Designed miniproteins, single chains, continued (2). Designs and how they scored, part 23

Each design is a single chain, and the fold is of that chain. pLDDT is the mean over its residues in the fold that is shown.

## One batch from the design tools (miniprotein)

Design m4773
Fold by ESMFold2-Fast:
Structure m4773 (fold): chain A 87 residues (1-87)
Amino acid sequence: MEITMEDLEEIYKALLEHREEVLEVTRNSEYSTEETIKLTEELIEEMIKYLKEGIENKEPKKAYELALKKLEEVVKKVAEEKEKKEK
């Protein structure tokens, strides 16, 4: 899929606007721990950083790939922490 500068800017704006909403949903989840909340906060901050750098450097593909990789890493860690809490 081709990601454009416009797509990158829209994703960045959406993350900034919905950052607190995502964090609140995470905090209110019965499956959330302090560790999973911190992982979600780290994910949002890192994604914002990568998207901002991609906008500044005009590298939308690189920024998107870095953000997606970070999302995959955090999702995996959250799943591992959830398993650890249950056992």
Scores: mean pLDDT 76

Design m4774
Fold by ESMFold2-Fast:
Structure m4774 (fold): chain A 86 residues (1-86)
Amino acid sequence: SREEKLKRLVELGRKALEALQAGDWDSFERAVAEIVREYQELLADPSLTPEEKERIAELVSRFLDALRRGDVAAAEQTLKELEKLS
């Protein structure tokens, strides 16, 4: 379901953040790839409004950008905002 996919995105986000903090680049790259895959599946869900899709896209983009910069605090804050949608 939509809610399950959002919860899965949050779970994968936490795994990516944990791997980043541990310097486990292999696990980090796998988690990021799974986030992108789950996000694409969620965007294909016809039950989501354009407004919901835009908000999810904004938060996922912000989260991935924070991870790329190694900004743990920004990544954690964005992940909390994504959790509120599930």
Scores: mean pLDDT 84

Design m4775
Fold by ESMFold2-Fast:
Structure m4775 (fold): chain A 102 residues (1-102)
Amino acid sequence: SMEEVRRLIEEAAARYRALLAAGDLEGADAVARELLERLRALGVSMEEAAEAAVALAREAAAQGDWARAETLLDLAIRMAILAGDYDTAQRLLAERNALLAA
């Protein structure tokens, strides 16, 4: 379900942020890779995952939670790069820059 997809992205984003804060770039990449593999197993496309992450990031920004918004988009960008989906990664980077410029 889309609710399950959103929940998995949120849980992974929290772990991703904690690892980045600790300077564990390898651990952060492992979280992104694990989420990508799990979503693929559920039949979720990179485009669907990106759309869910953007929606969650906009919701976080609307609530003033800019750290969560940034993390959600950074995680999605990393997933797209790991998937070799550079078009989606570029689109997500543009969304991130537009959202965080507010």
Scores: mean pLDDT 89

Design m4776
Fold by ESMFold2-Fast:
Structure m4776 (fold): chain A 97 residues (1-97)
Amino acid sequence: SLRPLSEEERQRLLEGALASVEKAIDALKNGDIRTAVVHLTSAALLLTALELEGYDSPGLRKARDHLVKAMKALDEGNYEEAIKHLEQAAKALRDEL
C-alpha cells in the first residue's frame, strides 16, 4: 500500500470481517445459501485487505484458515461443518479485537 493502515482503519476492517462472518452464519442457519456466499465473499475481501497492508497475526491466520475450510464445506453441501468453521473464524476475529 502507499501508506500503512491506522489502528482505527484496522479495527474497522476487523469489525467488518466479523460482522460478515456472523451474517453468513445466520444466513446458513436459515438455509439462505446465496446470502451466506455474499457475506463470506465480503469477509474474505476484508481479511485480504488486512494482509495486503501487512497486518498479519496468528489470530488472523486462524480466521482465514477456518474461512477457507467453511467455503470448502459449503461447496461440498456440508452446511453444518461450514457453520462450525465460521463460528471458529468469528471467535478468532473477536480475539483480535
Scores: mean pLDDT 87

Design m4777
Fold by ESMFold2-Fast:
Structure m4777 (fold): chain A 67 residues (1-67)
Amino acid sequence: APAAAEARAGALGDEHRQRLNKVIDEVAEMIKKGASEEELREFIKETFGVDDEVLIDNILDRAKKKV
């Protein structure tokens, strides 16, 4: 049940946020090295195990703003 996550909300929220920030930072580093948008999208897909274009686009946009 989703309520089971409440006991770990603080730890999971912090860990999830740190993981997101790490991926954004790694994508920004790849952009600085001249990686293509296709390579960046594949990296995000592999790292999160998702193919949600909205989520991928959001992470990519945030990473581009860090460059």
Scores: mean pLDDT 71

Design m4778
Fold by ESMFold2-Fast:
Structure m4778 (fold): chain A 117 residues (1-117)
Amino acid sequence: DLSELLRNLSEEVREAIWLGRTLATLSRRYEESELTKKELERLFKELGLEPTEALREALIEAEERGLNMPPTAENVRKLIEGIEAALKAGDMESALQLGAEAHALLSKIGEQLHQNR
């Protein structure tokens, strides 16, 4: 389960997974009309760029630990760059979508790193 996986990962990887999960939750709530665009813009501003740096650091650590990193690791790097660009542009919908994709890929990478040793 995710809780067991998180227990065996560094703080940086755990923070990256948390960010991805948060963005995926916000995307779902928006799709279900639980959040307005204005509320999302406020939450988006609160996220800032610090969480994107945590994702970037987590990928570096994953590469260091996982000599058998999946090809999706390069895709996560591109998703992080896309999230950063969307955040700077105020493109909330793109950032949420890319964040959900990054969450899914980071969770998969985390599982593989756990199983790799």
Scores: mean pLDDT 58

Design m4779
Fold by ESMFold2-Fast:
Structure m4779 (fold): chain A 63 residues (1-63)
Amino acid sequence: ATSDTVAEFLAIYKLSSVEEALSPAGLAAIAQWNFGRAPTAEDVANARRIVESALTGKEQDLR
């Protein structure tokens, strides 16, 4: 189920859905927003963990 936390998370990254956030393009965008650089494979993996954390209602950043 989509929580208010997930909706806020999607709005921050200008994403329209959880599926978009979990796409390669969405994860790369989230990584770039968080790290301010061209995303590496590790940055994309960290972005995926951020999305998964938001889906569980946890606000944790893997910086």
Scores: mean pLDDT 68

Design m4780
Fold by ESMFold2-Fast:
Structure m4780 (fold): chain A 65 residues (1-65)
Amino acid sequence: SAGEAMLAEAERAYRAGDLARFFALLQEGLRRYGDDPAFLRRLSELMARLGFEEDAAFYAARAAA
């Protein structure tokens, strides 16, 4: 999906050290797909992989609501 593609681009940007692009892609993804539980679960998984444990827990809870 477009949301999954956006999260994949965000992860690549983060691993390349491009934090500006990473945050821009996350903001755009949340703007477009912030109410999609599938997107929020994928975002939670991404946050966990990158070590953002508090953000991962937040998005997992939001997806379950």
Scores: mean pLDDT 89

Design m4781
Fold by ESMFold2-Fast:
Structure m4781 (fold): chain A 87 residues (1-87)
Amino acid sequence: SMSAEELITILDIAVQEARDLLAKVRTPEEAAEAIAQLEAVRAKLDEMVAETLANETDPAARAKIEAAWAAAQAELDRIRAELRRLA
């Protein structure tokens, strides 16, 4: 199963890819497509976080995962709000 460190790295990469996606959007149609892509990525990350937490018994590792996911969700929500403004 995935370690806390591996999951946190994946979350960081996903957030950076979402920022890159936002930076490339030029039209309302592209913004709508980017929102759909972001929602699909978020659903996949949610599944990965849930699976990793279900298999993690160390309270410190669980806390790190929860904190990293909360931070990632906040940034993804910010990016989604910016995309919605462009749509």
Scores: mean pLDDT 90

Design m4782
Fold by ESMFold2-Fast:
Structure m4782 (fold): chain A 65 residues (1-65)
Amino acid sequence: AQEEANRKAGADHARGLLMGLAAAAVASGDAYRPQFDDAARAGSATLPELAEVAAEARAAYEAAK
């Protein structure tokens, strides 16, 4: 359905943003870690599709540091 396609597109965009924030936190020596933590927490609290994405972004951050 169109609503399902729209939800998937939104989740894919949010994934990119969270992964970008994780990379920025690593690259900045954790200067942007609070912003990443806030975004990941807000995403996982508001949308079920983003809970898994937030967990993946956190795992990527921990693996890259």
Scores: mean pLDDT 73

Design m4783
Fold by ESMFold2-Fast:
Structure m4783 (fold): chain A 62 residues (1-62)
Amino acid sequence: MREEERKRALEEAYRRVKELVDQGHSLADAGREVMRWLAPRYGAAEAFRIADEAVKRVEEEL
């Protein structure tokens, strides 16, 4: 994955995790939903890494 593409994917994932948490989802549920959303585009391993990083970023802001 190109660094620019990863940065955009992470930013999108971060915003989606934040939206899901604002809707009452747990961080774990939000992370899983975002991983499933990213997996078709980036593959399961990369989707997991991006979702995990996004969840940690949102957790640090709570």
Scores: mean pLDDT 81

Design m4784
Fold by ESMFold2-Fast:
Structure m4784 (fold): chain A 65 residues (1-65)
Amino acid sequence: LEEEIEKAREERKKLGQEAIELGRESKRAFAQNKDKGAEYQKKADEKLNQMAETVKKIGELEEKK
């Protein structure tokens, strides 16, 4: 249980960092190419959605302690 919570926290942290970086790339790309900017934004949104799923999983695991 504790190992599962720790792994989920690591995954959440990793996804958050990836989303931040993709968001920065999206803003940079929008200045040069709107299609590229939209592509990076979509990827950032996908990472944020995955992070929300890991947050939900962490909460469920913590309730079972």
Scores: mean pLDDT 79

Design m4785
Fold by ESMFold2-Fast:
Structure m4785 (fold): chain A 89 residues (1-89)
Amino acid sequence: GTVTISQPPTVAAGETITFTFEADTENVTGSVLQVARKGKPVEHVERVPNGSFTYSVTARKAGETLVFTATVQYRDGPTVTASTEAKVI
């Protein structure tokens, strides 16, 4: 399966950053999207059955790094995980 994650590499404190996830929909049984601050517990978990998903989060503190992780589960294949980061400036 194919998983694509896109978002800007930086976001200003107090501004909104948009995370876009797109998965191949064939044989997908579920997707889990997670948002965390680097080194901190997961702050948001979204479960979607398949397809494209967009999630927006407001950046709070300059110097933090936001981590976006997408995990896609397939009926007839291994789980695929993709992760990306954005720095709060």
Scores: mean pLDDT 74

Design m4786
Fold by ESMFold2-Fast:
Structure m4786 (fold): chain A 65 residues (1-65)
Amino acid sequence: MVPVTGGAGNPENSTPEQVARATEAGKIVKEGVESGDAEAAEERLNPLVGGEAAKQAGEGIKYLK
C-alpha cells in the first residue's frame, strides 16, 4: 500500500488542517443554502477546495433552493 503522511486531498490522513478546511467548506455550503447565494458560496469555496469542487457545491446549493 502507498500511505502518504500529508498533503491536500489525502482523506486517509486527516490532519487538523484538512479537518478544519472541510468543516469550513461545509459551513460555507450551509450559509449558501440559507442565503440562496450559490455563487457567493462557490467563490468562498474555490480557494479551499478548488474550482471544480466549488462549482459542484454551488450546483447543489441551487438544487436545494
Scores: mean pLDDT 70

Design m4787
Fold by ESMFold2-Fast:
Structure m4787 (fold): chain A 82 residues (1-82)
Amino acid sequence: DKVVEKVIEILRESYKLAQQLGLDDLALGFQTGAGLIEKAKEKGVDTLKVGIESLEEVYKGAEREHPELAERAREARELLEA
């Protein structure tokens, strides 16, 4: 799935951005989300549910104070839902 690969790339780049901003909890959220989606893909399970759940948690953590990171989580989720 090229879409799943693109989502993982967005999450890994967002991890780097969160690290550069010193947002360790959000960085862990993006890293965990990417890892869960990759593992689900490897096992042949539905990545959509896993992706949505992990990205919703990252969005909630970012939405108040870090809207640019919240937007990245939203964009990744929308790609999975398309």
Scores: mean pLDDT 78

Design m4788
Fold by ESMFold2-Fast:
Structure m4788 (fold): chain A 56 residues (1-56)
Amino acid sequence: MEDFLKALEDYLKKLESTFGPLREAARKAITSPEDREIFDRIEKKQLENLKKLLEE
């Protein structure tokens, strides 16, 4: 199990390395603080959904 989780963590790190700068640029392009909070919430929700797959 741990080997699988480690491989998945490495995969997620590669995704973050690729899309992190794009995500940050998109976040900075949002002029409304409210819309920025919604953007952050969506990103957090996506990560939480991935974590749930590991737990359940």
Scores: mean pLDDT 71

Design m4789
Fold by ESMFold2-Fast:
Structure m4789 (fold): chain A 84 residues (1-84)
Amino acid sequence: KPKELAKKYVDKAIEAAKNGNEQEAIDYLARAVATYLLGKEVPEESEDLEEQIAYALALMDVTLLARKYGSVEKAAEEVKKKIE
């Protein structure tokens, strides 16, 4: 189920952020957002144009949220609230 998978990716993003793995946290959070919005799993190295665009847009949004909230961890917590 896309919602459950997106939630799993958000939880992994929070864990990565807490461990100081900022780039991994950003990647998981972007995949969570893309998966949730697209309604299907968005894999890391997708060759599907729709999935590539969804991931790229999610990556931009996640970067802006991290800037707005001051950390990737805080951005991930806010995304988790919106998914639920």
Scores: mean pLDDT 82

Design m4790
Fold by ESMFold2-Fast:
Structure m4790 (fold): chain A 73 residues (1-73)
Amino acid sequence: SMEEKRKKMYEKLVKEIEELLKKGELSKEIAEVIMEVLEQLKAGVSIDDIADKYASIREKLVEEAEKLLKEVE
């Protein structure tokens, strides 16, 4: 179903964020918030329940990725 596909997409995104954290390419502030979201997801909190906080993190993550991409050209 569409909901299952969305959950899989979020799982992939979480994994990508974890990889970026391991590489040390994220700011400490963003990394801390991402880790909090990862803990909540692992604890079984619904994505919908953390959607607002996740959306804010996602926006900051995209900005960080844009900056990194611009440095590489």
Scores: mean pLDDT 60

Design m4791
Fold by ESMFold2-Fast:
Structure m4791 (fold): chain A 72 residues (1-72)
Amino acid sequence: DKEELEKKIDETLEKIKNEPDLVKQIKLVRETVEYLLKKNDIESAIELLERAYKITGDEGLKALAERLKELG
């Protein structure tokens, strides 16, 4: 369900905006990305990574998003 997956993305992004610890922010993002990839929703995983990178500034999240775009 696309609506359910989008809600999970929005919830994760809201949680990281309110989380002061970068390590915890990255962990939350990675957990949701792993869930989306297990559902074969690569497009949503890329969206989450790009939006999380904009919030956190973490280059690892940007690199992962670029890798997923290259591999499909």
Scores: mean pLDDT 82

Design m4792
Fold by ESMFold2-Fast:
Structure m4792 (fold): chain A 61 residues (1-61)
Amino acid sequence: SLRDAELAYGGAQARLEMAQTTLENLKADPRSTADAIEAARKEYEEMQRKLDEAEGALAAK
């Protein structure tokens, strides 16, 4: 349903915001390893992709 698509979109947006915050916090922390930052960057890119998919699904209705 449209409501389910809207809930999925909202969930994807929230996850992207969390991934962005995690990445920014890791970049700001001098104790962060390059591997940790790279993992968080990949997570951010994956969440961005999921948001784009959810937006596309919502727009297709």
Scores: mean pLDDT 83

Design m4793
Fold by ESMFold2-Fast:
Structure m4793 (fold): chain A 67 residues (1-67)
Amino acid sequence: SRAQELTEAATLALKGSFVELSPEERARLQELLEKFSDEELIDAIMDMTGVSREEAEKILETAKSQL
């Protein structure tokens, strides 16, 4: 489902903000990033983690830097 894919994208972005993603994880995150807006991803990260919007934006940017 779209909701499951959004949760997967947010989970991979969060992981990528702390550790280097595998080539398979990077490819999957890149695929998922094409399906969702930055706003949807930021909102999902906030919902999952309870962090501020500013911190969620930083998490997403850090994960994208690996792509």
Scores: mean pLDDT 87

Design m4794
Fold by ESMFold2-Fast:
Structure m4794 (fold): chain A 74 residues (1-74)
Amino acid sequence: SMEEIEKILENLEKYLKELLKKYPNRPDFIVNLIKWEEKEIEKDPSLSEEEKKYFKERLKEIAKQMLEEAKKLQ
């Protein structure tokens, strides 16, 4: 469900924020984690095609925000 997707994204965003605090000069960690998550979404048999598209677009939004925050830490 979209609600379950949002909960997963909230947990992922928290994890990404902790990664930025611990490794502020390693935005590649965020990029690599996002790429891994996209692959896992595509493989998830419990998700519909519409849910996979929604999940990936929301993930891209979060990734963009986190990478913009990483630039401010330079």
Scores: mean pLDDT 83

Design m4795
Fold by ESMFold2-Fast:
Formats: C-alpha cells, sequence, structure tokens
Structure m4795 (fold): chain A 79 residues (1-79)
C-alpha cells in the first residue's frame, strides 16, 4: 500500500513521461488532444495535493494511464 506522498511522486513522474512522449508525436491532432488530457491530469494532481484526497489523485493516475496507453498504441501502429 503506497502512501499519499509516494502516489503524488509517482504521478508527477508519470506526467513527465507523458510530456516526453507528446514531444515525440508528429500528428498535430493527437498531440493537441494528449496535451489537453495532460493539463486535466495536472489539474487533478494539484487538487489532490491541496486537499490530500486520495480519490482525486487516483483520478489523475487514471487520466494519465489512458493518455499513456493511447500514445503507446500510436507509436506501435506507426511502426
Amino acid sequence: MLSLEERLELTRQGIDVVREMIERVTDEELKEKAEEKLKEAERLLREGERTGDRSIVLEAEMQLGVVEIHLASYFLVER
């Protein structure tokens, strides 16, 4: 069971990974959509950090996971 602080750190790391993936996207439409989802995840992370609400942090984790899967699928298909 991870502490709230450990979850916040892992989520920040996930945001950095997704941001780096977005920089490598050549499709402008996908890039714009991914950037919008990343901003929402960052907003949720800030709210979770401010309130200490684990549910909000989990929601940020889920949003990042969806974006990461979508980007990974894009890179696999564009092989």
Scores: mean pLDDT 80

Design m4796
Fold by ESMFold2-Fast:
Structure m4796 (fold): chain A 88 residues (1-88)
Amino acid sequence: VDEAKRHILEALELLKQHYESQGRLDMAKQIAQGIEELQAQPSLSPQQLKGMAESLIRWTEEQEKKGLLSPELAEKLKELARKALEAV
């Protein structure tokens, strides 16, 4: 459970850094808020963690399809989300 949460947080941190590098501070701020909210949760159910990881995979695939993420970043985000699913 903690391992799955760690992988999700790592993926969100990479995404935040990506938006910061693009000058999209609005998006980076929203991701940072999500990270804080996730860190503040005292416990997450396996089902919540699975839902978050699956949502991250779907979102990443949609952004990649639209050309909004590099293939390298998209693959790394999906890898971390898959590791979260395996660790739940």
Scores: mean pLDDT 80

Design m4797
Fold by ESMFold2-Fast:
Parts: C-alpha cells; structure tokens; sequence
Structure m4797 (fold): chain A 108 residues (1-108)
C-alpha cells in the first residue's frame, strides 16, 4: 500500500465522517456539530492537498486531476455546510464527493 493509497483511505473516512456530522446537524440544529463538520471537511481538504502534491511530484496526471476534482467538491461541501444549505443540496454534494473519491481510488 503506497503513501498516496493510505492518504486516499484517510480522505474516504473523513468524507464519511463529515457527511454523518452534516446529517446530524440538519436533524438537531446543534451549532457544535456544525463546527465539527466544518473541522472534518477542513481536515479532508488538507489530506487531499497532500495527495495532489504527491501526485504532481510523481508526474501522475490522472491522479492529480482526480484529486483536484475531489478538492473542489470538498470545498463545495464546506461552503454548503457553512451557508446552512438544505438537505437536498448537501445530499447531492456528498453523493458527488463519494463518487469522486471512488474515482480517485481507481486512478491511484
């Protein structure tokens, strides 16, 4: 298992955790849960930034492009949570984020 594959596995876990926290926030309105979701999405962006940097250093254009797509979707998720977007918007963004992470795993 490569360093990139370990980081992608970590990113997958963080994405699932952030989705769970966002769903909990929608049900409870608990501001502390919202802040946890934001923190988890920020951690996800940091890990994905490391995947992108390593892919760039390796000259792996496919993994680089796939990682950039996941970074963009993670940023969309972060803004949607911050802006209190409705459940339908959050569901569509997190569905897209999960699909993008599976594509990143396939390329790496």
Amino acid sequence: MTIIQKLIAQAEGLALQSERLAQQYLKTGDESVKQQAISTLDQLSTVLGQVRMLSKMDGDQKTLEASQNVIDLAGDALQAVKNNEPESVLRDIFDGLRAAIQQLKAEA
Scores: mean pLDDT 88

Design m4798
Fold by ESMFold2-Fast:
Structure m4798 (fold): chain A 91 residues (1-91)
Amino acid sequence: SAKEIAEEALEELREAKKVLKEAIEKAKKGELSLEEGIGAILRGIGAIFLAEEALKVTEDEELKKELKELKEEVEKLREELLKLLKEKYSK
């Protein structure tokens, strides 16, 4: 159902947020590998895509609000991690 798709997208956004936060903390300590960083970025992209698809089909206003808020948080974390990776691995 559309509600199940939205709930699945919320769970994926929560997991992506956790992975991105952990990767950002490691990046700030100089402990993040390029492979781990790329993996976190790809997880974020996938979660954002799933959330955008869920938003097209869900009519539940509370789920829409949560999807939009978590998607925005994941987008900001993804951009922060991309900037950190660019600074570390740009030569």
Scores: mean pLDDT 86

Design m4799
Fold by ESMFold2-Fast:
Structure m4799 (fold): chain A 81 residues (1-81)
Amino acid sequence: SMEEKRKLLQEKKAEMLRRLLREAGFSDEEIERLETDPDDPELQARMEERERALTEEERERMERLVEEAREEMEAFIKEVE
């Protein structure tokens, strides 16, 4: 059903986002807080500060991880649909 497909896609998206945030150096507690309140001003400020402090090499690594996650998500969507 479309409802089951939508739920699977949401769960996969959440799983991938958690993996990317862990790779970016966020703790499981910080990730849970972001999932609960994505507009948390303390966590938003920390994200901005961390993004600004990234070296060129760290930024390139994160770009690769994001691209890999996008490819994984695209493959999962094709499998579910």
Scores: mean pLDDT 77

Design m4800
Fold by ESMFold2-Fast:
Structure m4800 (fold): chain A 77 residues (1-77)
Amino acid sequence: METTQQLQEIGSDKLPTDEDLEERVRKALSLGLNPEEATNALTGSTYFGSLSSQDKLKELEETRKRALEVAEKVAKE
């Protein structure tokens, strides 16, 4: 929870953009997290915490997959 709050400062209460995902991944990697852990931190933002019911699950799953792809791409570079 506290670690996720540290990364939450990047971006806001809105759905993350590709640029937001890349910056959060870079910050997470600088903290020593791997791509999988970075993805978990990105999807734990306030935006997803504000969603409820089935809409949250659908958007969270789609964003999680997208974040993982970005994290792996940045890690390869």
Scores: mean pLDDT 61

Design m4801
Fold by ESMFold2-Fast:
Structure m4801 (fold): chain A 52 residues (1-52)
Amino acid sequence: MKEIKELPLDKLVEEAKKLKATGIYSERDPEDPSKRIYVFILPDGSEEYFRE
């Protein structure tokens, strides 16, 4: 199972800047369709997953 970190929406911009994310996209959380998972694309090509 993918490691998904909890992160408040107001901290997404701060975390993206800290990680120097090259891209961000979102997908529906399969465990809770009312929420989204944000995927940060890092400079090394790896991905970090955050839940709202």
Scores: mean pLDDT 74

Design m4802
Fold by ESMFold2-Fast:
Structure m4802 (fold): chain A 61 residues (1-61)
Amino acid sequence: SRAEEYAALAREAGEAGDAEAAQRYGTMSVSLAGRAGDEELKARAAAEGSAAGRIGTQLAA
């Protein structure tokens, strides 16, 4: 699905050190999963996207 595709892109961006792209793709993935009503995909997408964003925010805070 598109939500899973964006989740994968977010992870790849995070692994490449591109926190901005990781957060952006993660947000898209969560949004798409939420619109589909798929709570499992939404939770996974949030975890994948938020992992990179949370680490960045924790270090910046």
Scores: mean pLDDT 67

Design m4803
Fold by ESMFold2-Fast:
Order: sequence, then C-alpha cells, then structure tokens
Structure m4803 (fold): chain A 60 residues (1-60)
Amino acid sequence: AAGVARTHAVLAVDHAIAYVTDPSAEEKAEKHIQKVEDLGDTELAERVRATLERARAKRA
C-alpha cells in the first residue's frame, strides 16, 4: 500500500520538475498527486503539490 503511494508521489515530482520545460508534464503530475490522495496519504500529496506549485512559480 505505502509503496504504491510513494511511486505515484515520485512520478508526480518528476513530472513537476519536467513542467519547467514541458507544459504537458503538469497534467501528469496532477494525476499522480490525485492517486496519492485516493490512497489516503494526504500529507505526502500536500508535499508533492507544494513541489508542483514551486514549479508553476518558476515557469511564470
């Protein structure tokens, strides 16, 4: 269970970092964050969402 949430969190962070150069990566990051929330790890989902928000700020 925990391993699945961690895998989705890692993929979301990877896509958030890629978002700086590829706008399509944002959608993939959001999908993986949602899966982490669905698995019940709200703290991990919030931390990954913060990473995506930082990537958005850098792109703006």
Scores: mean pLDDT 73

Design m4804
Fold by ESMFold2-Fast:
Structure m4804 (fold): chain A 75 residues (1-75)
Amino acid sequence: EEQLRKEAELALERARGLEQGAADYLADGTRRGNEAMKIDEAKGQAILDQTLQHAQRLMDAARGAREAAAKLLAE
């Protein structure tokens, strides 16, 4: 069914956006955290921890979207 394929394509596009967002957020947050750590280790570590937690949530959401797309394509 064309509708299921379209829904799967939208879910895959969402997953790609979330994956790219996670990668960009992780790279930028890691850079900022390392820079802050040179001045205040506790603040730098907090930025790194928060960055990792947020990036992981984005990746979990991306995995869910890819799994949903795979189920739609199996129909």
Scores: mean pLDDT 84

Design m4805
Fold by ESMFold2-Fast:
Structure m4805 (fold): chain A 113 residues (1-113)
Amino acid sequence: SPEDKFLELAVEALELGIQALHAYRQGDTEKYDELIKKLEEILKEIEAVADPSNPEMQEIVRLLKEFLQALKNRDIDAAYEILEKLVDLLMKIRPDDPRVQFLREALEKLKAT
């Protein structure tokens, strides 16, 4: 369904975002820039499948755009805050999805290191 495709792409975008923040902490600038480009491409796909009448999808798109902008500006504190909001929102929408649970665990691990 379009909703399942949207969720799949949103999860992939957040996985890329977590990887980008990890690369930033390691000083891997080349990998950080590569992951941001991949995030830009997947965000275009997300916008294409997003239902304009679904307020939750539109909020996720808005937050993903803000997240990408924070990463491009290397505003890492803002990127973490937006990422937490995105994970929390996905947890409310799909609490039983194991991919969403994995994102929460990955974010907690990133914050602990």
Scores: mean pLDDT 87

Design m4806
Fold by ESMFold2-Fast:
Structure m4806 (fold): chain A 68 residues (1-68)
Amino acid sequence: DEAIRRALEALHEAVAAGDQEAANAAGRELTRLLQSRGLSGDQADDVGVLAVTRGAEAGLARALELIA
């Protein structure tokens, strides 16, 4: 999913840059997108944390696993 990938990349980039406002905005958009696919708020938070700590591809892999 291109929208989820872009949101994950935006979140990872914002956190790497130390931009708290951008990170919060990207995190909210990611949660909105993931919840629209049937994930809970807790599951969306887990995906966001994984994207921040392990990178956008790790977050995407987890999101796709939870959506399935």
Scores: mean pLDDT 82

Design m4807
Fold by ESMFold2-Fast:
Structure m4807 (fold): chain A 83 residues (1-83)
Amino acid sequence: ADISPLKDRKDLTHLNLGNREISDISPLKDLKSLKQLVLSHNKISDISPLKDLEAFLDLLNNKISDTSPLKNHPRAVNIGGNP
């Protein structure tokens, strides 16, 4: 699914994008008002766009093998079901 239309939605505090065949989350990188971001059951492998976000992150059941972009993440992250 193409989420490029979300890139300028900077007022979003809660976003649920679960179960949408998403692989590219680069449009989310500047959504710094997010407090809750649900990305479960997608095809995401690169989470570097999330490195500067402070949201609670649900990343359950994706294709993430490298969690280093979130090493200093300030809120809870659900990474279950990833490689």
Scores: mean pLDDT 83

Design m4808
Fold by ESMFold2-Fast:
Structure m4808 (fold): chain A 90 residues (1-90)
Amino acid sequence: SEVEKLRKELEAQVAALREQMENTTDQAELEKLREQTLNQLYELVQLALEKKAKTEEEVLKALVEAKKKGIKYPPASREELLALIREYRA
């Protein structure tokens, strides 16, 4: 399944980025890795929504957590995120 393949790829990519973050002592590099990780997760989550791999609630929680950490890869707000998910699922 394309969805199962995407999930495996997501898990591997997230694990690799977390390992890089753990080995990073420079704050500027750490911020870059956080932004990269969250942007990559957002893109993969959007693909998962297209294939109906995740519930709306799970996707929202993950992206809201990213927003709370100061990363604003689109959407810019929780309300914008909900609007995008609703439009995508329509």
Scores: mean pLDDT 55

